# Designed miniproteins, single chains, continued (2): the designs that were tried, part 35

Each design is a single chain, and the fold is of that chain. pLDDT is the mean over its residues in the fold that is shown.

## One batch from the design tools (miniprotein)

Design m5193
Fold by ESMFold2-Fast:
Structure m5193 (fold): chain A 70 residues (1-70)
Amino acid sequence: MTPVSSIPEEVKNALVIGYKYDEGELSKEEAEKLAKEYGTTFEHALSIYKQVKDSLGEEKTKELAKELEK
């Protein structure tokens, strides 16, 4: 597993946004606003989240996103 500190900031932000949106913690509008604040787009953040989910599986991706919330 890659240490959290070695994950690029843009990937961390994308995982947090994608995870919170997928869990229903953020509406689409809230996720779009948060993505803009982090210098990305909602579509790009979800794309990264989906790619990580497809590569690592849902459970491991969720665990990683939870760790990034700390």
Scores: mean pLDDT 77

Design m5194
Fold by ESMFold2-Fast:
Structure m5194 (fold): chain A 64 residues (1-64)
Amino acid sequence: ASKEEVKERLLKKAEENGGIITEEEVGEILEEEKPSLELAEKITLAVIENNGIITKEQLEEALS
């Protein structure tokens, strides 16, 4: 999947959850979308740095 498709899906999920997304939900989206290794690592690192829960704002910053 494209970077924009992955970003859109992650941000939509965070919005549906009231502004947060969990490590498990991020993992499910990355497994389905199969982004580049670099993109997957950047997103995973951002989630780990935030103790397994990331806000929509933090996610947008990590993907910029």
Scores: mean pLDDT 80

Design m5195
Fold by ESMFold2-Fast:
Structure m5195 (fold): chain A 64 residues (1-64)
Amino acid sequence: SANDIVDKIVFGDKEEKLEALEEFRKAPKEVQEKVAKNLKTILDISESLSSEELIELLEKRYTS
């Protein structure tokens, strides 16, 4: 669910974060929009970023 993806990205370990980013990428648009909105709020990220741009940003943070 959207809440499970958000929880893993925010509070999970590195493996859980990367798994959740893959789930986020593959999720239906309605779920992606809910995840993106919640993550932007929690992580203080610009609302102007698309879901794809947000995934790229977080993937870079977690793999660097």
Scores: mean pLDDT 82

Design m5196
Fold by ESMFold2-Fast:
Structure m5196 (fold): chain A 88 residues (1-88)
Amino acid sequence: MKEVLIRLHPSPYPLPASLAADIQALKEKYPDLQITLIGPGYMETVKPGEPVPLRPVDELLVRGSEEAIEALLAILDRHGIEYEVEPV
């Protein structure tokens, strides 16, 4: 498995509901994919079957297969999210 840190453009708003839904669907397709949301004063791992928190997100700490991580980046690209990827 690979681990990467995805830095998002800072925003006072939570992730768009459509993006949150796509992330949840991605986790259903890739059960080994771990996504941890990092924002002001919190760090929370998205659990299978639970909604993505409606909180501002600064970074995503992602662990999974290369295929799962590439699929997540494709979702971010589709939603026009600006990000930077760095290895952990």
Scores: mean pLDDT 75

Design m5197
Fold by ESMFold2-Fast:
Structure m5197 (fold): chain A 109 residues (1-109)
Amino acid sequence: SAMDKLSQVEQMVQQISQLMVQLADAIDQGNKDQAKQTLAQLEQLFNQMISLVKNPQTQQNLNILLQAFVELANKAIETGDQRTLTKALFLGLALATTAYIEIKKELKS
């Protein structure tokens, strides 16, 4: 049902939020291996969430944001640069928010 799909997406958003905190913590601790593992989990969850978006243009835009997020997150992992990390986290938030809004809109149509 539409409500089951909405609940699934809300659970994904919660998991993404938790993993983004874990990514930031791993980078702050200089734990590159943990940060890379957490980033891989984030990329997998974002790919799953984007796959639920039916609008082709929105799906394409979300894939572009995901690519930019992964590139900035990898740079933050390698450099430890807090400005790069902040930019990556803002892109991740924009990605999650845009996907959630679109999926919710499509389920109500």
Scores: mean pLDDT 89

Design m5198
Fold by ESMFold2-Fast:
Structure m5198 (fold): chain A 60 residues (1-60)
Amino acid sequence: SPVLDAALEAARLKEAGASVEEIRQHLLDRGYDEGTALALAIAVENGLTVKVAENARAES
């Protein structure tokens, strides 16, 4: 799923020390809409980790 792939990428950026704004801009540059990019950036600030995103992708 493109959204689950974006969530995993957002979680990896957060783990690397990226800010909400940097994650949002990265997803926009990848062609995601602003609402999706912002929602995923906020989700990683609120506890979406690489492990959580990988588990969500595996359950799909």
Scores: mean pLDDT 77

Design m5199
Fold by ESMFold2-Fast:
Structure m5199 (fold): chain A 68 residues (1-68)
Amino acid sequence: MRKGRVGDLSVEVVGGVRALHRKGRVQEALRVANLAMDGDDKGALELALSHVSEEELRRETERLARSL
């Protein structure tokens, strides 16, 4: 899903950005957000998953979905 419930980004991408911020990887979080805003959701998620586990991404995505 390209358009999420959180602005211009999918919930999964925002989950990835949050997971990266929790690890202090602010520059990687910015790169993930920029890829998704350019319409490359797949590239954004692949980049996020190169730095965070699928479990971490899933947990943040689920928390975001519950808050929306």
Scores: mean pLDDT 73

Design m5200
Fold by ESMFold2-Fast:
Structure m5200 (fold): chain A 106 residues (1-106)
Amino acid sequence: MEPLSLPQQAEELLQYFPLPEVRRLVDELLAESDPDMTLEEAIRRSSSKPARALRLLFEVAETGGTDPEKAEKAVEELEKMGLPELAELARRLLEESRRALEDAEA
């Protein structure tokens, strides 16, 4: 299987999170990044606002069920960055993770 280009990896991410705010952040990140990089490398290496916002979203997705306090702080940071659509998405991911954990303990 040939590796996906950075723009193709970004388009796959947008299929899961079809929000105008996410698309704008991804477009800004791609404009600053080397097209030969992976999306993960672009997000990790950039200190830009788009990269930080995407890192916070991934942190909520990864920690929502295991460290809800850390996930909650990441949501608050997205709100402070002026990204209300991304913050709302992050809140939904956190709530879904909490519900899944509660159902597993029932």
Scores: mean pLDDT 71

Design m5201
Fold by ESMFold2-Fast:
Structure m5201 (fold): chain A 85 residues (1-85)
Amino acid sequence: SMEEKLRAAEEEAKEWLETHLGMEREKVDEYLEKAKPAIEENQKKRPLSQEELTELLLQHILQEYYKENDTEEVRRRLEALFEEE
């Protein structure tokens, strides 16, 4: 189901953020909740693959992370990790 696909994408995104950024699960969950409305709107346009959902979740979570961690070094590091992933 789409709900199962979204949950799988959420877990993949959480694992990536914890592994590469050392982001605490509580913080990932906070950013995820902020990202959900945008993801839901995208899903209304067309069915998204699990890979596409994971990518969109990461993009939105990283945008929220940038707001709180808006330093040049953090931005550069996150973009490098995202591009090489």
Scores: mean pLDDT 72

Design m5202
Fold by ESMFold2-Fast:
Structure m5202 (fold): chain A 77 residues (1-77)
Amino acid sequence: EEPALTITGPLADGVLSDLRLAFSDRVRAISLERLGPDRLRLTVEFDGRRFTAELAVDASGREGLERDVAAAQARLA
């Protein structure tokens, strides 16, 4: 029942839109998991459901996403 969404780099308008949804005020939980040097899994809880997105990123993109997720987690705490 948890939808999965695969997003691959580079960051495009569609990917940015999905990421903005993951960082919206309606999100209840957000986490980021490193799957490999160029792959991350973003998990977000929204409206009582969990969504996952698999992202292909370079090192700078990974650092940016890790920072943004940490900021979102701090806001939700």
Scores: mean pLDDT 62

Design m5203
Fold by ESMFold2-Fast:
Structure m5203 (fold): chain A 66 residues (1-66)
Amino acid sequence: SSSFEELPDGPLDTRVEAEVEDGRLRSLTVTFPPSMTPEEVEAFRARLREVVGDDVRISLRREPPP
């Protein structure tokens, strides 16, 4: 069984939105702050992939600056 309760936490201003169908995690949308570097984004994406596996779609978005 897939458990989305074990998703890794991102930086303070990172938002993660999960889509679940039939009790399985299908997709994640991660919105990260504009101050986050591409390396930090890729590291977080890699960690998400370790937790959710290869069958979950991961979408990364940058939040506009204030």
Scores: mean pLDDT 70

Design m5204
Fold by ESMFold2-Fast:
Structure m5204 (fold): chain A 70 residues (1-70)
Amino acid sequence: MPLTVTIVVKNKKGEVLKKEVVVANDSEEAVAAIKAVIDKLEAEGYKVVGVEIKALSPTEVEVTLTVEKA
């Protein structure tokens, strides 16, 4: 069953810096997509300081990444 993963990147003040929507065919693909976003943020000079996962429905997941600039 395909999963719609909404990745929201916020700073410590709660300001949304980036929002990305990924459709994953399985949980392995979903995890890989989340890791790719984290790796890209680290390459851009950010550090991920918080991760929150919310199940919105059986097919929809929201991942909130809280970042700070290194």
Scores: mean pLDDT 81

Design m5205
Fold by ESMFold2-Fast:
Structure m5205 (fold): chain A 93 residues (1-93)
Amino acid sequence: GPEPSDEALERLVEDAKKLVEEGIELELKEENGTITLTARFDGKVETTTSKLDSEEKKKVAKILFLIHEGLELLKKGEEPEKVLKKVKEELKK
């Protein structure tokens, strides 16, 4: 399917920066073909698990890992423009 547009990726990076500023923490793990996302904020914890049993789900997982890495870079003080460039380069692979 079509990759996300540059405008969509830019909005995702801007939204991600806002979540980091609000103190949200995300953990993402892949193990034995299963992806687990844990979100923590304001004393609340949410966990979602999905099995990677289709090519579409595997592509979604790749995008989620790229978003997670982008959030970690933003949390470390990297500029949004540099994060966006890295995400675009990874999506071209």
Scores: mean pLDDT 70

Design m5206
Fold by ESMFold2-Fast:
Structure m5206 (fold): chain A 74 residues (1-74)
Amino acid sequence: SAEQVAKLRAFVDGLDLPEDVLSEVRAIANYALEVAEKGGDAAGVLTQASENYRKAGREDVAAALEAMADAVRA
């Protein structure tokens, strides 16, 4: 939805992360934005991506994606 798109953009704009982490987070955020624009569950996409990155040992990316999912749900 437009509300989820606005929340996602605001969260990404406020991120202060290392460039490699930020690049990965932005790639997932772009996909979540497409899902939100189509009326899908962007928060669910972000949560699933967070779990996948955590399993891959990418805790920094996983934590940022989970925080983003929480912001979209708020």
Scores: mean pLDDT 81

Design m5207
Fold by ESMFold2-Fast:
Structure m5207 (fold): chain A 63 residues (1-63)
Amino acid sequence: SELEKIIDQLVNAVKAGLKAAGRTMPLSDQQLRDRVRQALDDEADRADGTATERVKAIKEKKK
């Protein structure tokens, strides 16, 4: 799925960034993937699910 590809890319980017900064990743690879997936899902729901559905309902049903 598209989400899985995005998660893989973000996990790799975070790991590369920390290594470049001389930092150690405190989470395992699997834990980092889980946290990234959760963050993306939460942001999608917060920014799109609530606001977009409400606006769409107003425009579609209230018209």
Scores: mean pLDDT 69

Design m5208
Fold by ESMFold2-Fast:
Structure m5208 (fold): chain A 96 residues (1-96)
Amino acid sequence: DDEIFEKVKELLDEYFRAVKEGDYEKATKIANEIKELYKKLTPEQQAEVDRLFAEKQKEFDEWLEKEYKERGPEAIAQEVRDRALEMRKEYLKKLE
């Protein structure tokens, strides 16, 4: 369903925005919505979402590195990164 695929792409942008803003409650809600919609995608659409997530994750990592250089290493910033990686692992695990 192209409509579901477009919605997932929109939610990826909203997810990374929420994480950057420190709105972890909103980020978690969006991540759960992406997860449910991801299950309804074709394998080809899932591969494209995985590619887009990796691209957005790289952009986020570059932003986070800049934040570390400006503010020094923050426990909060590391927690945000660890949480994003954990969400990625949970997506992959639940597709099996």
Scores: mean pLDDT 74

Design m5209
Fold by ESMFold2-Fast:
Structure m5209 (fold): chain A 80 residues (1-80)
Amino acid sequence: SPVAFDLTVTTAPGQADTVEAQIRELLASDPGVVDFQLWRSGPTTLSLRVLARDEEAARRVAQQIGSLPGVTDVQLRRAL
């Protein structure tokens, strides 16, 4: 069943714009992502809500975001 998850992504200073663009491309291209909202919540912090097809898709997305250059931390929590 589809599940909603919240992510908080911390970036290295000066990397937030690059990381935001890469996350948007990643999420738009992943068939396991139904919908998402992404916003800048601080100078080095991005907040993201993902509606994923299942928990495995959400975990895969969080792992991929965490592996991006300029990402220093990713916190995944269930929105429900």
Scores: mean pLDDT 85

Design m5210
Fold by ESMFold2-Fast:
Structure m5210 (fold): chain A 77 residues (1-77)
Amino acid sequence: DNIGNARFQAEAAAKAAELGNYDAASRVFEIALQDAKEDPNAPKEAIDYFQKAVDAARQGNGKEAAEYARKASEALK
């Protein structure tokens, strides 16, 4: 399911971002963002947090990217 996929991808990408793999993390966050956008039950807060995670990872801010990704995952519960 789109929400389950988005949560799984967010958690995996958060770890990649924490390890400094920003390019890999940003790509996976983009997939999670798309999966969340395709689910009509996904809260707007989750979509916003995934966008912020993508932006932070692209800027090389792994800690911030991981924090936003975890907030997005929590919002999808």
Scores: mean pLDDT 80

Design m5211
Fold by ESMFold2-Fast:
Structure m5211 (fold): chain A 76 residues (1-76)
Amino acid sequence: SHIDQKMAEIEALQKEMLSNDLSLEELEAKVKQMEAIAKEIFADPNATMQQKIYAESMLALARMYLWSQKQKLKAE
């Protein structure tokens, strides 16, 4: 389904973000892509509550990871 494809896309972006040695600029770009996809999932009447919660959790973790990487640069 369309929603299942969107769920797979946001999960793939999070895995790329966490598994690769990406620059801060690349991490920010991935988070923006995840935000756009999550917004579509949240607005989709065919998305289940479980799917919306899972998407929100993935986005929250991605934002926390980006914040952590930015803090490392400030400490140096």
Scores: mean pLDDT 84

Design m5212
Fold by ESMFold2-Fast:
Structure m5212 (fold): chain A 75 residues (1-75)
Amino acid sequence: SSIEELVEKMRKEAEEIYPNLTPEQQAELERVLAEAERVVADYRAGKITELQALVRLLALSGEIQAIIQRNKRQQ
């Protein structure tokens, strides 16, 4: 599903960049991943629609990409 594919992409990108991040960026990334896990849990519990879950996960994926790009520009 689109949700499973997006979550897997987010985990893979996070795993690859994590050791290159500052402690502040690691904390930011951990916050984003924790929020993504809550979105998935809420969706699986029927608390939010698939569209609501997808929109939130796309925004969180964008936050991970922003962290990656900021890290690359600082190095």
Scores: mean pLDDT 86

Design m5213
Fold by ESMFold2-Fast:
Structure m5213 (fold): chain A 93 residues (1-93)
Amino acid sequence: AAVAKLREARALVREAYAAAKNPEAQALFQQAIDYIDQAIAAYEAGDYDLALQYLEQAYYHAMKGALLEGRLDTGRRIAELLREAAAAAVEAQ
């Protein structure tokens, strides 16, 4: 389910947040978590367009955080989970 993939992505971003050494990266990961939570709420409400907009914001903030921390592999895994969630939501329509 899309929500299950979003929760997996959230857990991975939260791990990146806890391990972050750069305060700017930590703030970006926190924003990504907030956007994932908003995307989950939008999916549960059936607003898939709004959910996709929040997923785009989550993606950008998480990737910027991963770049600042030099954790490109972590960024790739987060991006993959968010992509899978977006694909599942589009197919559910």
Scores: mean pLDDT 85

Design m5214
Fold by ESMFold2-Fast:
Structure m5214 (fold): chain A 80 residues (1-80)
Amino acid sequence: MSEVEKGRKIGEEAAEKIKKLAKEAVENPSKLKEYQQQMQKILGETGQTAESLSEEAKKAAVEIALKAAKEAAKMLNEMK
């Protein structure tokens, strides 16, 4: 497996966790702040996990996770 493929996998795993938290936040708005803090932690951990990889792989991981976080933030902002 290439390092870039490793980076994508790390990013995709983070994205899945972020999407799950966003869904739970939509179902339980009273805990929105807690879920947002958990999403921030996942983003930080994703960057740290990818730190030993090539810059290209690290960038791929972070971009995938960050895109998922932006989609989650949009979904939460559209909550009514």
Scores: mean pLDDT 78

Design m5215
Fold by ESMFold2-Fast:
Structure m5215 (fold): chain A 87 residues (1-87)
Amino acid sequence: MAELEARREEAIARAEEALKAGDLKSAIAYALEAYALEFERRGYKEAAEILRKGLKEVEATKDPEEALKIAEKAFREALKAVAEAEA
């Protein structure tokens, strides 16, 4: 879907801009959105939902270190869901 691809490219661009600005929390949030859109585009609905839940938790925290831990957990769970979908 062209719309999901365009949204993913925009999220990646925003993540890169946030990293250049030193805004780690926003960079993590945009990265989670970009990967969620990619997994949705590829049909990995559960992985996309896991990343979207992680994104919501990242948005709820004010601590960039906590945001990083939330993102790491979300990515591990999302990758496991992708592996199980391919099994």
Scores: mean pLDDT 82

Design m5216
Fold by ESMFold2-Fast:
Structure m5216 (fold): chain A 57 residues (1-57)
Amino acid sequence: MPEVVIEDYTLTLEDAKGLASPGMKLVLRNSKITKDALDYLKEKGVKIEEEGVEIID
């Protein structure tokens, strides 16, 4: 399973569209994610592991 780790970053919908792949695992550490990006990643079948994540509008 491909794994991507993102740390100390604000993940936007455009970022999500560029990286999302079905069956991938995304680890977010000390990061922020927009709600639309989070919803998009879940819809595309990305498994998300959250370690200190804030959801923003």
Scores: mean pLDDT 82

Design m5217
Fold by ESMFold2-Fast:
Formats: structure tokens, sequence, C-alpha cells
Structure m5217 (fold): chain A 97 residues (1-97)
């Protein structure tokens, strides 16, 4: 149905924006000197969180990373959001039409 097709399109667009944001976020953390292994683990923990599949242990691990790298994470989030904001606005406008 048309409603199911629109819902699928919205979910696909949200996943694409999330993947792009996480890619930029990871790149910015690496540029700020966070170790590649820690960045990879953090991205996996964030993906599990967004998917609603994160265990209590994974949530605790994510919280520890955020505490240890609070400044770098905050800056990387701000930069990733700024980079995807035009695409997010365009996607929202297209879905509202």
Amino acid sequence: SAAAALQAQKLAAQRELLDRALEIFAKKLLEKGVKEEEVKELVELLRAGFAGTATAEQQERLERFLEEHEEEVKEAIEEAVAAVEPEARAAAEALAA
C-alpha cells in the first residue's frame, strides 16, 4: 500500500542519515586523537542503542566511553549534526509533501 511504502521510505532515509552521521562522528573522533579501536566500539554501541538492541552491559560501556571522552564526543556530535542538517531538513520536507 501507499502508506506502507511511505513508512519504508521514511525508515530508509532515517537509516541513511544515521549511517552518514555515525561515519562523520567516527572521523571527527579519530581526528581528535581517540584510538581507532575505541571509536569502532563506540560506533557499534551507538548503533545497538539506536536499534533498541543494547544490553545493560553495553549501555554501561557506552556511558563509560562518554565519561572518558566527554569533550571529544560532544564536539564530534556537534560537527556530525551540522554536516547532516541540510540533508535531514530536505528529507523531512520531502516526507511532509
Scores: mean pLDDT 77

Design m5218
Fold by ESMFold2-Fast:
Structure m5218 (fold): chain A 70 residues (1-70)
Amino acid sequence: DPFLELIKELAEKALKSKDPVEREAYFKAIQEINKYLLENKDEFSKDPEKAYQKALEKMKEVIEEVLKKN
């Protein structure tokens, strides 16, 4: 499951980070990915590859946004 692996990678990065801002960015990215999956269940079932790419883009945007603010 590529989404489960992505969430695991983000959680590992958060745990390894000593910077509280980076930890917040990774946890917020996990929350946004979970929200995306819940809101777009039909898109995921029709085109899981496209849904995965959209989740990756959303993750990058969230991380960048949190890091830019601090």
Scores: mean pLDDT 79

Design m5219
Fold by ESMFold2-Fast:
Structure m5219 (fold): chain A 65 residues (1-65)
Amino acid sequence: MEFEERLRRALKEEGLSDEQADLAVELLRQGFSPQEIGYVISQKFPGIHPDGVAEMVRRALERVG
């Protein structure tokens, strides 16, 4: 959907990879919070800080919403 494509692009502009942005969009569709998404992504992609990812997700949502 158009919203999901715009959100995916905003997440990538914040610094997430294609795979990370796709996962974040799917988790947002399921009702996960930015903080929960940051935690899930940090577990699947070791070396990424969960709070950093959560902040990227929040900023992407502000940009598209």
Scores: mean pLDDT 84

Design m5220
Fold by ESMFold2-Fast:
Structure m5220 (fold): chain A 77 residues (1-77)
Amino acid sequence: SREAEQKRLEALLEEFNRRFGTAFTLDTPVAELLAAMGYRPEDYPELADKTIRDVIYRGDERQRQILETALLLALSR
């Protein structure tokens, strides 16, 4: 469900913060999170000019899937 996806993304963000010593919040621009994960924000135009909250709670399924994939890949390093 959408709610389960949203909670999973928040848990992945908390795990990223814990493992990499960052303090990103839902109000952080998603571009800053992408850069911290080693991605180029310009390669993710569907997430451009959005906060993490905008992607998780106001975004579509595709935008949430892009963020989840990026977080899972970063956490697998």
Scores: mean pLDDT 86

Design m5221
Fold by ESMFold2-Fast:
Structure m5221 (fold): chain A 79 residues (1-79)
Amino acid sequence: HMSEEEFELEVEITLVYMQAAILRNIAERTGNEELKKIADEVEKLVDKARELMSTNPEEARKLIEEARKKIDEAFKKLE
C-alpha cells in the first residue's frame, strides 16, 4: 500500500496535527488570537501535505517542516 517513506511522513503529519490541536486549545482557553492564527496556518499546511503525500512526498515533507517551525515558534512565545 504505502511506502516506508510515505508511512513515516503520515506519522509526522499526524503528530504535527495533534500539536496544532493542542495549540488551538491553549489559544481558545487564553483568548490568544496570535496562537489561534498560527494553529490555523499549521492546519492548512497539514491539509496541503496530506494532498501531496502520495504524488509529491518531497513537497509534503517541506510543508510539514514549515508547520513544525511554526509550532516551535508558537510554543517559544508561551511563558
Scores: mean pLDDT 81

Design m5222
Fold by ESMFold2-Fast:
Structure m5222 (fold): chain A 86 residues (1-86)
Amino acid sequence: LIEKAKEEAEEALKLAKEAIKESVGEGAPLATAAGILASGAQFNLELALKYEKQGNLEMAKKFAEDAINDARGAIEVAKEALERSK
């Protein structure tokens, strides 16, 4: 689960950065929203890793799932930002 959260959070950050760089007009506020969601995914991933190191697997799982949800949201919004900028 944590490895999946790392992979999806990394993809979300990459796409959010691309959307922020490339998005114009109506896509620009969506790119900003994608950046915020990608940052949320990173924050939740860091919490998941912190709790994993502490041996709190229940909290680690919760924050890994939150990171995946935020990352997926960021990816979807980043793609919409790029489409709206076409």
Scores: mean pLDDT 82

Design m5223
Fold by ESMFold2-Fast:
Structure m5223 (fold): chain A 90 residues (1-90)
Amino acid sequence: VSAADLEAFRALLRELIERDPASADVYRSWLERDPAQLLRELVSMVVVALSMGWSVDDIADALQTRYGMSPEAARELAAFLVELAKRMYP
């Protein structure tokens, strides 16, 4: 995970606070604790899921279930994580 990837992740979380206010406390918690470690963990889980044949929609559904995110927020985060995972593990 690069510094640019971490800043993109932080920017996404700030945007999701505004667009998904029902789950805003989750995103604030992620920004306040250790967003770098969380990003590494999420990317690792996405890499494993992709290796098992999961689609972006499957990953989005898992994020929605685990964190209570809106479907739109979960899809946006899943897409971000999948693109990052493909770039790091081509």
Scores: mean pLDDT 85

Design m5224
Fold by ESMFold2-Fast:
Structure m5224 (fold): chain A 116 residues (1-116)
Amino acid sequence: SAKLEEARRAAAEIEELLRQGKFEEAEALAERYRPLFVELLTEALARVPKEKLLEVLPRVVSSTPGIDPSDLPRIEEVLRASENGAELLDALEEFLPLPRVMLLAARLIEAAEELA
């Protein structure tokens, strides 16, 4: 899908900006693409059973740069409680920086495409 390709490009650019230490630019780009990720996560949560997403979540978290492994239980709770992409991103942003949330969201969307 064109939206999925756009999200992949946005996530790759955010990751590169973070690697270069361009934190303000990464945050601005993450804010710009946040609505697209809300839409794609809402689709993913509607199409894929929560149980399957929770089974792949540990590998998704471990593959996302800059997320502390100790945050996994809280990310699991947030994923279990969230009914749509907006609720999921809002809850993740309470304890993770927005650019890291977007990288996590991108990897979760990719995992959902493989499971659907």
Scores: mean pLDDT 90

Design m5225
Fold by ESMFold2-Fast:
Structure m5225 (fold): chain A 76 residues (1-76)
Amino acid sequence: ALKDELERMKKEIEEMEARMKKVQEDTAALYKEFLSTGDKADEARKLKEEAQKEIAGWKGRIDAMRSLVADIEAAL
C-alpha cells in the first residue's frame, strides 16, 4: 500500500539524517586530530572534501525522498 511505503520512506529519511549527523561529528573529530599533525595535513584536507561530498549526497537523497513523499501525499 502507498501509505505503508510513505511510512517506510519517512523512516528512511530519519535514518539518513542520523547517518549524516554521525558523519559530520566523526569527521570533525578526525579533522581536528589530523590538523594537530603536520604529516597528515593532506589527509585532513581529503577527509574534509570527501565528507563534504558524502554529506551533500545525503542531503540530495533526503531532499529527493521528501519531494517524492510530498508528491505521493498530494496524489492521495
Scores: mean pLDDT 79

Design m5226
Fold by ESMFold2-Fast:
Structure m5226 (fold): chain A 75 residues (1-75)
Amino acid sequence: AEADRIIDELIALAEQYGLPEVVELVRKAKASTDPEAQLRYLVEAGRVAIEKLPQEQADRVTELISRAATALRER
């Protein structure tokens, strides 16, 4: 429940900021059954956000990615 909520928030924020590649990476992380693959997708999503967004917006996306990664590991 918590992980799904954070992931939905992250997807909505990425869509709002015009980052469909971040949306797809987060969806791939959620769909993966391999914890290492999940982490790699989330790290790549964060990298794209940092590269493409102003610092303030990148910080918001990165914070949600961190929370999503934590919640997914607790499943």
Scores: mean pLDDT 79

Design m5227
Fold by ESMFold2-Fast:
Formats: sequence, structure tokens, C-alpha cells
Structure m5227 (fold): chain A 63 residues (1-63)
Amino acid sequence: MRLAELPEAERFALIRRAIEEYNKEHNLNVPIPRSAAELADLPEEVLEYISRVFDTPVAALLA
């Protein structure tokens, strides 16, 4: 799935779900981003996880 093909609101909804699954899998409390700025503040490991799940480069996630 390529996030760049989706509207911004749908992209953030899918990103939130991916972070929720990541937190559940790794027993972590990574904050759910509410904006592009909050997304950029996430740990690199979480950004790489989202990148892999949605086949979207980290640079494109932060644009």
C-alpha cells in the first residue's frame, strides 16, 4: 500500500492504526501523531516500521 496515493486525512488515519499495532506488538507507548510535525518527532524505528508497512519512504511520510 502506498500512502502517497491517499488523501492526507486517510494517510494519518492509517498511520495512527499502524502505530497502535506497533505499540501493541512491542508493548510500547509511542504517541499517536495528530499532525505532520508530531509525525516527524517519532523515533526512527517507528518511522521505518510505517515505511515498511505502507511501502512509502520515510522522506515521503514527512513531506
Scores: mean pLDDT 73

Design m5228
Fold by ESMFold2-Fast:
Structure m5228 (fold): chain A 89 residues (1-89)
Amino acid sequence: AKKKQEEHRKEVLEKAAEEIVKIAEKRSGGDLSEEELEGLKEWAKKYLEGVDDGAWAPQTEEEKEVLKKAQKEIKEGTKKIEEEYLKKL
């Protein structure tokens, strides 16, 4: 159960980080480098995990919505995986 919950969490973090990167790309008009986009993706993941050092924070309402949805999906998915595991014991 715990390992499957971690896998689900990683998938949600990856998806949310990708959406944040897309928002940043559109906002910058494509001027962000690949290194900046990769850094942003890593910072977004750390922010969602609650292990960031404050290096990045959501700047727009769209970014805040993406993070809010990701946090909800992590909570709901973790609970569902737990319930499914208990039913299959």
Scores: mean pLDDT 73

